# Ledger of designs, part 12: designed miniproteins, single chains, continued (3)

Each design is a single chain, and the fold is of that chain. pLDDT is the mean over its residues in the fold that is shown.

## One batch from the design tools (miniprotein)

Design m8388
Fold by ESMFold2-Fast:
Structure m8388 (fold): chain A 95 residues (1-95)
Amino acid sequence: SSLVETVEEIVKKLEEAKKALEEGNFEKARELLKEVQKIANEKLPEDLKEIVEKALVALHLAMEHAKQGNLKLMEIALEIMERIVEKLKEKAKEL
């Protein structure tokens, strides 16, 4: 299914964004956030889009904490994002 493939692409980009942020590559994390938002807006039904939007809010929060040097709050925000991504993966299995 093209929808399953779209969700898998989003999940991989969010995992790459986490890695980029952990490596201090804020520009790459921001680019990946924008790419995920575009894919979700163009290709996802509303229920899946809402889950992705929640993951992007968590990623944005992680980026803000990282910019301020607060690595503990960055890690907490990334853990929240990962839990949302797990929910997205579970929904993808139903497709």
Scores: mean pLDDT 87

Design m8389
Fold by ESMFold2-Fast:
Structure m8389 (fold): chain A 71 residues (1-71)
Amino acid sequence: SEAVELVEKAIAALQAGDVETALRHLEEALELAKDNPVALHNLEVAREAARAGDLATALSALREALKILKE
């Protein structure tokens, strides 16, 4: 799934401290996840947390979205 790959890239970018790259991948994943409301919610939480500099919350939300998207 392209959405799964984008979420994995966003996680890798955040772990490297590259918030701008992570947010770019997150925006693309959000567009692809429109028909999955639970994944969409977790991606939205991740985006807001990343923008606020709360990387721990952002990573947690991205991992939850990844789990849901792999169903």
Scores: mean pLDDT 87

Design m8390
Fold by ESMFold2-Fast:
Structure m8390 (fold): chain A 75 residues (1-75)
Amino acid sequence: SREIAELILQAAMAILRGDLEKARALIDKLRALGAPQDTVDALERALENHETLEGILLAIALALIAIGDLFDASL
């Protein structure tokens, strides 16, 4: 879903900005919308580790995947 991909991108970007409250709210919304569990788990891990290189790289990877999904959905 385009909506799910947009929310994943927004959540990943919120994590990268250190906007933890917004990131948590977006992850909860993704869970409520039935986003893939693996994606929700990955966003939770990125949020929990947001101050580490591992967490930052995970958030970047999730953002890039979401951008790819949005690009494919636009074609």
Scores: mean pLDDT 86

Design m8391
Fold by ESMFold2-Fast:
Structure m8391 (fold): chain A 97 residues (1-97)
Amino acid sequence: SIEEEIEELKKKVEELEKKVEEWLATHPEIPEEIKERIRKLFEELKEALEKKDFETAVLYATSILNLLQTLGAPQDLIDEAQEILDKLTRLLNEQRK
């Protein structure tokens, strides 16, 4: 069901958020403003998922992916962010039918 897919996505977002926080903690050269921006994007993504606002969720997931790529995050984190974005895009397309 769509509810089960949302719960799976919430879990994947939480897992990625934890891994990103662990990576950010080992990189003091990344400005605190950028770290706070990433944290806010994860909070906003989770809120959009709770509201089933997949259009807004896709925008926040895209912003997270772009920031991770720009900062040179590990490929596994980039791949996980891309997987989340792809799943959100599929849910958005299903909602539009």
Scores: mean pLDDT 88

Design m8392
Fold by ESMFold2-Fast:
Structure m8392 (fold): chain A 98 residues (1-98)
Amino acid sequence: EEEEKERKKLAEEVLKRLQELIDNTPYLSDEQKKVLKELIEKYIDYLVNVEKLTPEQIRAFYLLLENFIKEVALTPMTIEEIKKRFEELYKKFLESLK
């Protein structure tokens, strides 16, 4: 019960921080920023509302996403490559929780 409230607050904080990071990261195109924001919003919603991950697990995923955004900025990636690598990162993260 307390964990659900913490999870929701943490998810809102993480989403805001990641959106701000994307907007402030140089070398990302407007299309890349839009796609990253859409993917992050979708998958954080899924993790919080469907998977019911712990606050600690949400924080771990945040660190992975922060690093991924930085990698996209430093390495030329198409929108298709961003989507594919994001899905692979998400699946690998879920497998690590078993």
Scores: mean pLDDT 80

Design m8393
Fold by ESMFold2-Fast:
Structure m8393 (fold): chain A 57 residues (1-57)
Amino acid sequence: SAQSQATLQEIAQQVRDSDLPPEHRRQLSDLLDRLQDEGASAQEIRQRYNELVEKLK
């Protein structure tokens, strides 16, 4: 959906602009790519992204 695409683009830009280690940025980018392939909703994208960010702390 348009909302899911907007959410993916927004979070992808946040990852690119972040000061996170390169390995963490790659893992987050890989997750976003998977979620796009799965057709995940905006809510699912945000939830899965936040879960991975917590694991990378």
Scores: mean pLDDT 83

Design m8394
Fold by ESMFold2-Fast:
Structure m8394 (fold): chain A 90 residues (1-90)
Amino acid sequence: SMEQVIEELKALLEITKIQVENLKELLKQKLTDEEKESIINYLEEFIKEVEEFVKEALSKYPDNKEIKELAEEIKKLLEEIKELIKKLKE
């Protein structure tokens, strides 16, 4: 249902915010190359799964303003995670 998709997007938004904050804290730590690879692999799979869910939600409910707003906020946070991954690779 549309209501279920909205609740799932709200949950994904909160989870994505937590991932951003966790990654910012990890960037302050001295990590091994193995730890960095594990984190990057986890986050790349997370991004892929969230992007697919957002794409499906927008496709099913193209005129729903709340879904569009939640999708846009999630996309911004995913782009932030991608930039933080680039910093982690340095």
Scores: mean pLDDT 90

Design m8395
Fold by ESMFold2-Fast:
Structure m8395 (fold): chain A 91 residues (1-91)
Amino acid sequence: AAALAALRQAAEELVKLVEKYSKNPDHVEAVRGLAENLVAAAEAGDRQKAAIYSTALGVVVTAILNEIEDEEKQKALEEAFHRVLAATDAA
């Protein structure tokens, strides 16, 4: 229960940072959809789907990191993504 709540919070924070820092609306939409799918898979106990969605989310986050020039914003986004991964592993 607590682990799923932490995952939802980490996913929401990641989406907010992507919406704030990304200039590419397609990347924002992809992160939002993948984060929603990851949370749904974790809530269903589907570890295989959670692994697929977290991997896909990592690919999109890496693309967004390449479009950000500010090192502090890059670090904040990377830390937010790592929080999502840690919360997924705990759920």
Scores: mean pLDDT 86

Design m8396
Fold by ESMFold2-Fast:
Structure m8396 (fold): chain A 105 residues (1-105)
Amino acid sequence: MLPSDEEVIAFADALHDKIRQMVKDGASLAEIRAAVQALTDEYTADWSRAARALFRELANLMVAGAEALLKRNPNPSEAEWEEFREKAKEGALELRRLFEKILKS
């Protein structure tokens, strides 16, 4: 089943919250990657195999984005975290719309 707009937004929010909490807790990037992969597999379990593969790439991009943010500022501000969240939600929606178009082609 193709996830809804609401489901992909909730997924991006869940990944963002997990990444932010782990950064606050002093977790390594390797630990963050492992946790994000586990959360992605659990969260997307009922989605189609193609959707799961696609949104695993979003999860990978979010970890890379967090790494880039932390390299620029080791203690990101509230505003920087909210910008990261909004960009992740925008990316999730764009990815969902692209996937829907491909399925209808």
Scores: mean pLDDT 86

Design m8397
Fold by ESMFold2-Fast:
Structure m8397 (fold): chain A 90 residues (1-90)
Amino acid sequence: MELEEKAKEVLRQAEGNYTAGKNSIEVAKKLGSAGALEVTAIGMERMAEEAEKVAKESTPELSEKLREQAKNLRKLAEEAKEAAEELEKK
């Protein structure tokens, strides 16, 4: 019961973090802030790791959804890193 409730909370947080992360990347790009992009990438990676960890002990249905969100978050983190590298060129 508590493990499934935690899995649902982590899934909700992962989905919210994905949306927030996309918006943060767009704002950081417009402001030219490589540091903001790096912080966003770290946040997305940490959320992906938490989702993957919780997925290992979740029901099959929740596990699949958590793994899918983790993949999306890791892809978003990579996009943030690439954008940061472009901004750091001097």
Scores: mean pLDDT 84

Design m8398
Fold by ESMFold2-Fast:
Structure m8398 (fold): chain A 82 residues (1-82)
Amino acid sequence: MKIEWDEKERERVKKLIDEAIEAAKEALKLAPKEKVSKAIGLLLRGIGLEEDVRLGALSAEEAEKEARELLEEAKKAIEEAK
């Protein structure tokens, strides 16, 4: 059964997922050779999360939690690559 979200929930979670994917892309751009696989993994998790949200497979709360966790991991990877 598809999970129905209100428009504010969709906008909030979409922004978080977009930020997480952009952070993962930046982490991949900055990654040293030994961490490229980890950075690719973060990007794939972001894309998978976006698809799960599109398919209605997650609640807004679950999607927000996953997006926040991915964003924090991606930001950490960026800082470690600097």
Scores: mean pLDDT 79

Design m8399
Fold by ESMFold2-Fast:
Structure m8399 (fold): chain A 96 residues (1-96)
Amino acid sequence: IKEKLQEIIQKAKELVKTSTSPLAKKAAEAIIKAAEALLKALETGDEENLLRAEEELGIAEIYLALGRKFGELSPEEEAALRELIDELEEIIKELK
């Protein structure tokens, strides 16, 4: 799980660097925050960090939806963001 979260953070950081879409960057930033909150939840056992991860994941979903609606995302960017969000959802499910 920790290795998977670190991989998600690295992929999201790459999207922040390479994307030209402000909405894609915002979605990727929220993914990073969600994954970092999950790492803290695993380290501390504090459910507050799990709730923060769920909140940031919701924010990422909103930015992905807006980016899709306004045509700002390439198919590759949309797929990458969706994959990272889905992976975070699975990890959150495992921790509940």
Scores: mean pLDDT 82

Design m8400
Fold by ESMFold2-Fast:
Structure m8400 (fold): chain A 80 residues (1-80)
Amino acid sequence: SAMAARRAELDREIERIEKALKEKDFVGVTQEAARIGQVLGDPQLAARIAKYGLDAIDAGNPEEGAKKIRELVDEHLAAA
């Protein structure tokens, strides 16, 4: 189904951003945030995800950044 395919794509993009966070890849975090925003049709969410990811790298806390990004995506999906 289209909804299952969209969830599978989101899960792959989330895995990619989590990897970029662990590897301290600023460019990768920004690119994967943009892809998540494209899949969800929300450029403001993309910017918010990028900010949380970049802030987490700067703080040396990629696990907290990954958690907040998952929460943002789940909140968006629950709202619509």
Scores: mean pLDDT 82

Design m8401
Fold by ESMFold2-Fast:
Structure m8401 (fold): chain A 71 residues (1-71)
Amino acid sequence: KPSAEAQKLLDEAVAALEAGDFSRGIRLVTRAYLIEGKPEEAGKVGSELQRMANEGASGDELAAFVRKQAE
């Protein structure tokens, strides 16, 4: 389970992605994984989000990906 601090960052990231602020959303997701002590997951999730955004994925698609990874 993510910590309360990490969960708050993930919730803020999802809101940022859905609002179209992909740069902020991706940074918040990466930070959430780093504070949980998961630097490999932070790198993988961050790079996948950046790839999806570069390939034209919507904020809703990026947010759905984050929600699924945070389970």
Scores: mean pLDDT 82

Design m8402
Fold by ESMFold2-Fast:
Structure m8402 (fold): chain A 71 residues (1-71)
Amino acid sequence: MAAEEAKEELRAAAEQVLEDNKDLSKETQLKIIEAVVRGLAENHKLTLGLSEEEAEKLVKEVLEEAKEKLE
């Protein structure tokens, strides 16, 4: 439940970055997404009680999804 909620927020943030920054290089878009998604995951560890492992897994999954969209 908490992990699904966190993942939805991370996905929404990544998609917003992709839409707002589509004129930038793929590398730059991925760096912005990583910074935003990692920041949100740290906040969700505090607010939703995610473990370090759960937070890192969500970050990696969302980054892989964003990378696939840019490939």
Scores: mean pLDDT 78

Design m8403
Fold by ESMFold2-Fast:
Structure m8403 (fold): chain A 92 residues (1-92)
Amino acid sequence: SLEELKELETQARLGKKKLSEEDIKKLLKHHINEYLKLKGTELTPENLEEILSIVEKIENNWIDTIPNEELRKEQKENLKKALEKLKKELLS
């Protein structure tokens, strides 16, 4: 559920848990949908790269605060993989 994913995100930000690629992809979809609703716009091939870049920057801001270097590195890798898979899904 989205609430369980939000709890996992909170624990990950505290360096206690690692978010999977699939969990990150679900959270990114939610954040993108909320952003589009707020802006009153739709996702297009032309704005996809910009929106993904904004979301990646926001996510990396908290990942960079994780005290454990190994966990921080793994979260950045999972974020990159999630973004790549999400991009392919949204372009298909």
Scores: mean pLDDT 79

Design m8404
Fold by ESMFold2-Fast:
Structure m8404 (fold): chain A 74 residues (1-74)
Amino acid sequence: MLSEKQRELLFEMSRLVVKSLELIKEYNVSQQKEQELRDVFTNGMIASSALDIDEMEKEKEKLKKIYKEILEES
């Protein structure tokens, strides 16, 4: 069953993806960053289906790092 923690992580991950994609579009950041973002989010969704909270948290941290890199490139 999905725990409250898993729902929170999925919500945070989806928000990071949306915000990152908006920045990529606005500041014409490279398509490579968009693909990296999508790959990490996909891995997080796989971890969610496996009920692996630790892996979900790792993927969330990767999304935060990508978001920071996009901000620095903007």
Scores: mean pLDDT 77

Design m8405
Fold by ESMFold2-Fast:
Structure m8405 (fold): chain A 64 residues (1-64)
Amino acid sequence: MSDEELSKIVKDELIKGGVDEETAEKLAPAIAKSVKANSSPEDQEEEAKKAGKTVARHLKEKAA
């Protein structure tokens, strides 16, 4: 999966988790690169979804 596709998955999960669009767009590429570097091609989509959900949760906890 491409860096762009993974970045889109992470961005979508961040937004679903309550992160604003601007912050999600800034964070998604870095998270996607980390997922690609640390995951097999078959697992990259699932790991991108998990990473997006985890980061969104942490951002929400710090904002509340």
Scores: mean pLDDT 79

Design m8406
Fold by ESMFold2-Fast:
Structure m8406 (fold): chain A 79 residues (1-79)
Amino acid sequence: AGEDLSLGVLNGDVELVKKGLEKLRELGLKISEEDEEEILKIVEEKKEKVEKTPDLKEQNEIIREAKKKIAEILEKILK
């Protein structure tokens, strides 16, 4: 569940992110369609930025920021 989501975000794999979110939903997390769309948008924007960034350190910062934003959305759902 969480591992599939993390790996999907890291690799920009939208289908893997969707599978991770569906597994979390099956476990009882109330992810709305709007929350899923926001998460997928973050993943797509992260992928685009990483592809345009040749520096590995800058790529890691972009990935870290995307993961932080997604974690904040999921934390709000849990509260």
Scores: mean pLDDT 80

Design m8407
Fold by ESMFold2-Fast:
Structure m8407 (fold): chain A 85 residues (1-85)
Amino acid sequence: SVKDGQDSITLGRIGRLKEIIRSLEEEVRDMKRNNASEEERQRLLEQLDLIIKELDELGKENPEYREELQELRDRVQRLKDELLS
């Protein structure tokens, strides 16, 4: 059905976001160790903001995944806080 199709698309998108967030967590840890440049820090902050926006939009459209999306959002916010500290 159309709803089943949308659920499959949503799950696939959540899966991609999880991979992206995991990769960004590793990148942030590496940058903290290597004292990254201001330009690189700003690039990561921009990426994190875009991910937060996508997670918020997915949560509004797919309330059944809200808890999982909130967990991912909290992880992204933690990364953002680490870059700003």
Scores: mean pLDDT 82

Design m8408
Fold by ESMFold2-Fast:
Structure m8408 (fold): chain A 85 residues (1-85)
Amino acid sequence: KEKEKKEIEEKVKKEIELIVEQYEAFVAMADELARRSDLPEEERQRLREEIIRIAREESFRTLEEIREKYHRDELVEEAKRKIER
């Protein structure tokens, strides 16, 4: 039972890491898109913020699905805190 719990925890950590990496990739994409945009500075900032907001909402939704499936609340909360930084 203990060995199986460790295997599940490792799998959950890997799935969470992927979600955090995907969020970080979206933030990098938002930064690049804003920098390359011909839009006025104010509109570029709004575009960046909107993309990051959507990416955050999607990441949080996926993390809640992991919470429901594996019941590892602490790991999910840690990932959310990393994304909120």
Scores: mean pLDDT 81

Design m8409
Fold by ESMFold2-Fast:
Structure m8409 (fold): chain A 93 residues (1-93)
Amino acid sequence: SPAEEALALIDRVLEAEGLSGVELVGRLAEEAGVTGLSTQQLLDAWAILVGAATLGLSRAETVAALSRVTGVSRAQAQRLLDLFLARLEEARA
């Protein structure tokens, strides 16, 4: 299924980076210029990113949800999502 394929790509990213999902979100947030997120905000952001990849959430819905749980701007949330999707694309190659 598309969800199983997405989970396999996520696992490959986590293995390649040597990170947990929460740690990966922390790295991507830092790359997006976002600091000071709580553990709960990182967990919520990870759940949203996994949901976007596995459940086919729209880009707009994912960005809105990321902005809401993290308190960051829409532009920063878009950057965070784009960095995550780029990691999945790299893992697919």
Scores: mean pLDDT 87

Design m8410
Fold by ESMFold2-Fast:
Structure m8410 (fold): chain A 51 residues (1-51)
Amino acid sequence: MTEVEVGDTEESVADAVVTLVREGQGRELARALIPLLTDPGLRERVRAALA
């Protein structure tokens, strides 16, 4: 996204968790956050990182 105004906080959290998963960390945190995310697109992004 070129500009993020709505859902910025949730997107920041999702991006941070995706980075942790890529580093071999944060998989349990990612699983715990998936049901807490209100945006289904962000939820899917985090879930995809776990694959």
Scores: mean pLDDT 72

Design m8411
Fold by ESMFold2-Fast:
Structure m8411 (fold): chain A 85 residues (1-85)
Amino acid sequence: SEKRKKALEEIRELIKRVKENPEDRAVWLDEGLRAQKVGTELGAAGDYDMSKLALEIGALFQRGAFENRGLEAAKKAEELLKKYE
């Protein structure tokens, strides 16, 4: 659906922003919160599969910010996204 395509594109964009900011924990946290917002909006719309994916990616980036592993988190997020597509 068009909503899913837009959500997938938003998720790709936030992953790219983390990769473009390899030493900025604040960016990793912000993009993680953005992914969480995408997930909650998809869940409210009844798209639970996409909601779960976005929330999981958000958790990866938030954890990456605390553990100083943003690039590793981005790689795992890309692997999750590829399995969904």
Scores: mean pLDDT 83

Design m8412
Fold by ESMFold2-Fast:
Structure m8412 (fold): chain A 110 residues (1-110)
Amino acid sequence: MAEVEIYNISDEQRVILVTTRDEELFERIFEDALEGAIELQKKKNIKVGIVISSTREHEELARKLAKKAEEAGIPTKLLVDVSAEETKEFAIEYAKENNLNLVIALHLEE
């Protein structure tokens, strides 16, 4: 099961945080998020970033997916050994500092 939180920074900037403990579900959510980010950037001129984070146990998968997002041309940040709350705080600052309209933050827990 995945938990979803939407945080509005302003009328023009938003963070979507998705948290799960299931690696297979995390990979599926990532693929959907990446496809959505590419479509928003290409067709709607929305500035989108991705944050991928995990606890230490899931570091290898998180690094693999972060590299895939970066290679697809989406601005991507990787955080390892962090909590969902730390991921949210980082994603908010990332959106503000880079003038991103949407940050999709994907967090994989133990």
Scores: mean pLDDT 89

Design m8413
Fold by ESMFold2-Fast:
Structure m8413 (fold): chain A 65 residues (1-65)
Amino acid sequence: MELKPKNAAEAMVQVGEVAKELGISGKELGEKIAKATGLPPTPAGVAKAVLEHPEVVNEIIKELE
């Protein structure tokens, strides 16, 4: 699984879908993404992390598979 969003809304939808696939909450996945990227664990911070650091985010998802 990997995230390839084009905007913040798409990023949040994809985070929720991937979290469901991994068997965790979107909040839990978002907190892991925020911690790894140094961005705030808010919806806006998580969306920014996914858009600006997609390689780091996809690596986290790969490690959770």
Scores: mean pLDDT 78

Design m8414
Fold by ESMFold2-Fast:
Structure m8414 (fold): chain A 97 residues (1-97)
Amino acid sequence: SEREEKIEEYAEYALKNMTEEELVEELARIAVYRPDDEEAAIKGLGLLKALIELVSKELKAKEGITVNTLLDLGKADTPVVKKLAELLREAELKELK
């Protein structure tokens, strides 16, 4: 679908151009200021995909995203934090095997 293509485009851009911290900050911004915006939701999903890839690489490097960062997202939008934590947990458990 066109929406999935846009999500993937955002993910590819973010993986190439953004750090893990920048991804989390942008996701928090979307959750706080644009929770009802469909364009922001599409971007957010793409950034979530990129964050999962970066976290997987950071785990292999013995560095990982902190729980405090995920909790900060929870102050803006609990569903976003829950979904992010679920995706991170799934990536950790399966290691894309």
Scores: mean pLDDT 63

Design m8415
Fold by ESMFold2-Fast:
Structure m8415 (fold): chain A 89 residues (1-89)
Amino acid sequence: SETEKKLLERLKKAEPLFGKGKNIEFVDAVYEAYLETFKENPDGRIFDRAIFDLKSIKQFFKNLGLYDVAEHAEKKIKELEELRKKYFP
């Protein structure tokens, strides 16, 4: 879909941050990509996908021993879970 294409373009723009070791900024960019996509297409499945993706990112950084980055990702996951409850109770 068009929404999927825009989301993927936003996520690709975040990739260089990861390549430069800007891991917290990478997590924030992924979070913002999903929020912008939700703003344009308010669909609860976007929150489900965002939570799934950020949980995978959290686990990846935890496996690397980058616990501060993993904790930052967990905070963003909790923010998305609360937003999902607020908009889709």
Scores: mean pLDDT 86

Design m8416
Fold by ESMFold2-Fast:
Structure m8416 (fold): chain A 98 residues (1-98)
Amino acid sequence: MEVYASREASEAEVEALREVAEELLERAEASEDPAVAAVLRATGEALRERAEARLGGAAAVAPLFRALAEAEDIEDEEAAREVVEAALEALRRIEAAA
């Protein structure tokens, strides 16, 4: 049985989640591809909610893994790459803060 591991985020994790969420939302607004914009916006909003709830661990980064999975459904290779690049950069920043 799968158990979602969540714990209270450190202040550094909360700051990283907020910064990453805002960057993803800005990238969504700048994106010319509606599918990319939708994935990045949903991911950014989810990360903002995790920061507000002070959720850390696996629960905090779950939206980024969902974005990577949704990128596989994007037929345009450049659009898919934009989502993958944004999600991996976000993961790296959050893991560095944890």
Scores: mean pLDDT 79

Design m8417
Fold by ESMFold2-Fast:
Structure m8417 (fold): chain A 92 residues (1-92)
Amino acid sequence: KRELEERVLEVARRGAELRRELTGEFSEEEVERALEELRRYLPTLSEEELRRVLLSLEIELRALELEREGAPEEVIREEVERLRAEARERLA
């Protein structure tokens, strides 16, 4: 369970940093505040809930990585929908 919590925080941090790089809208302080709130929240979740959160964040991170690589909006949308379908199948 602790390893899942650490992985969620890692993916969330990478996503926040990448979003900040792409948009310039979020301050470092805003990112750290959001991550601290998430860190306090994660221990209240079950292992299955943590896996669901992790999957959602990994999909978001993948979309941001594709945007950084200059992928077209259509390609990003198709990849996100594919990953969401796979996640639904695994969680069903």
Scores: mean pLDDT 79

Design m8418
Fold by ESMFold2-Fast:
Structure m8418 (fold): chain A 74 residues (1-74)
Amino acid sequence: SETREELIDFLKEVKEFLEKAIETGSPEVREVAQRALEAADELIKAIKDNVPLDTLKELMERFRRELAELLAAR
């Protein structure tokens, strides 16, 4: 679906941002960015595997929490 494709594309853009944060960030930022990158990869895989919507929402919530930690770490 279009929504699925848009979400995957968005996550790929976020992965590029996270990869740069790992390369250029402080040790604390790198650690949190690595966790967020792993969460993004799990979410992309789940979308491609057509997991149930409830499972997808749980993975999206985890990813959101990891991003929030990254923003707090700066």
Scores: mean pLDDT 83

Design m8419
Fold by ESMFold2-Fast:
Formats: C-alpha cells, structure tokens, sequence
Structure m8419 (fold): chain A 93 residues (1-93)
C-alpha cells in the first residue's frame, strides 16, 4: 500500500529527528530545540496529524528537567521506530 509506505516514511523521519534532538539536547538545549523544531515543521508538511502529535510531545517534554526531557524524547523515538517498522512490513504485504 502506497499510503502505508508514506506513513512508514513519516514515522521513520520522526524517529530519526527525535533521536538527533535527544543527542543534541544532551550537549545543548538550544541545539536540541532547533533540531526538534525543524523536525516538527517538516513533519507538518509530510503528515500534519503526526506533526501535531510530535509538537504536543515536545511541549510536554520541555516542561520537565533537561534529563527527563531527553529520556522522554528518546522513548518517543523508540516508539516511532517500532511503529515505522510495523507499517513498513504491512506496506510490503
């Protein structure tokens, strides 16, 4: 399914962006925020619904201390990686 393939690509992009943001956040809050903001903007163009979800998750994470924020973003990336794999497998059926 082309729709499932496109959705898998959106989740894969979200996961990659979140992992990069979590790594950058460990070194610099500003760098992490910049990567996260770019990821959210690009996701709104690719998948508006997922973009809104990631934006909401980011806002919630930033209400935490930096360490907890990094952990929350990393967990979200792992979830999206898993979801992307599931959708990719379904797209190939």
Amino acid sequence: SEELKKKAEAYEFAAKGLREAAEALGESVDAGNAILGQTVRELHAKDEELGKEVEGAAVRAFSLDPEAAREAIERQAEEYERKGRELREKAEE
Scores: mean pLDDT 80

Design m8420
Fold by ESMFold2-Fast:
Structure m8420 (fold): chain A 86 residues (1-86)
Amino acid sequence: LTAEQLEQLRARLEALVAEAEPRARATPDRAEVQRMIAEMYRRTADLIRELADTERARLIAEGLEAVANGDYEEMKRLNDEIEALE
């Protein structure tokens, strides 16, 4: 990712946190908080795909979706592939 793409990602993540924060404070429901976190991971994955069309960006986006879906085995596999690119 370029510095410009990282700043765009940061700005959008800050907006997602600002939207989620009042809802998280309004409810102590752990399941609702977990759903909000999963939604943030999925939105972050979509944003990464918009900003970069590289193999590394694709693997990172897939890893975030795996976390959002609770698929930790797939997340580990994708993390290993990302490390292989370094």
Scores: mean pLDDT 70

Design m8421
Fold by ESMFold2-Fast:
Structure m8421 (fold): chain A 91 residues (1-91)
Amino acid sequence: KLKELLEKIESKAKELSELSREIKDIDLAYEISLKLVELRELLAELGAPLETDSGNKTSNLSREELEKKIEELLEEIDKLLEEMKKKLKEK
């Protein structure tokens, strides 16, 4: 599951790179990049063992809350990527 989420994030990062070459919307690309970084951070925390700490766990979010936050960020990234695709069509 975590590996699948990471692969999905990498896929979206690649799509962003391809769209950025065509659209040249630096601000939008930067915003998506920040959300991708946040997703990677949440995935790292989600992968941490429950009892194995302490110097590496920084959030009090439950695994369910982390999964929900990841899903919300993925959805937001998809919306921003669709905005970039729309700009490409409006050339």
Scores: mean pLDDT 69

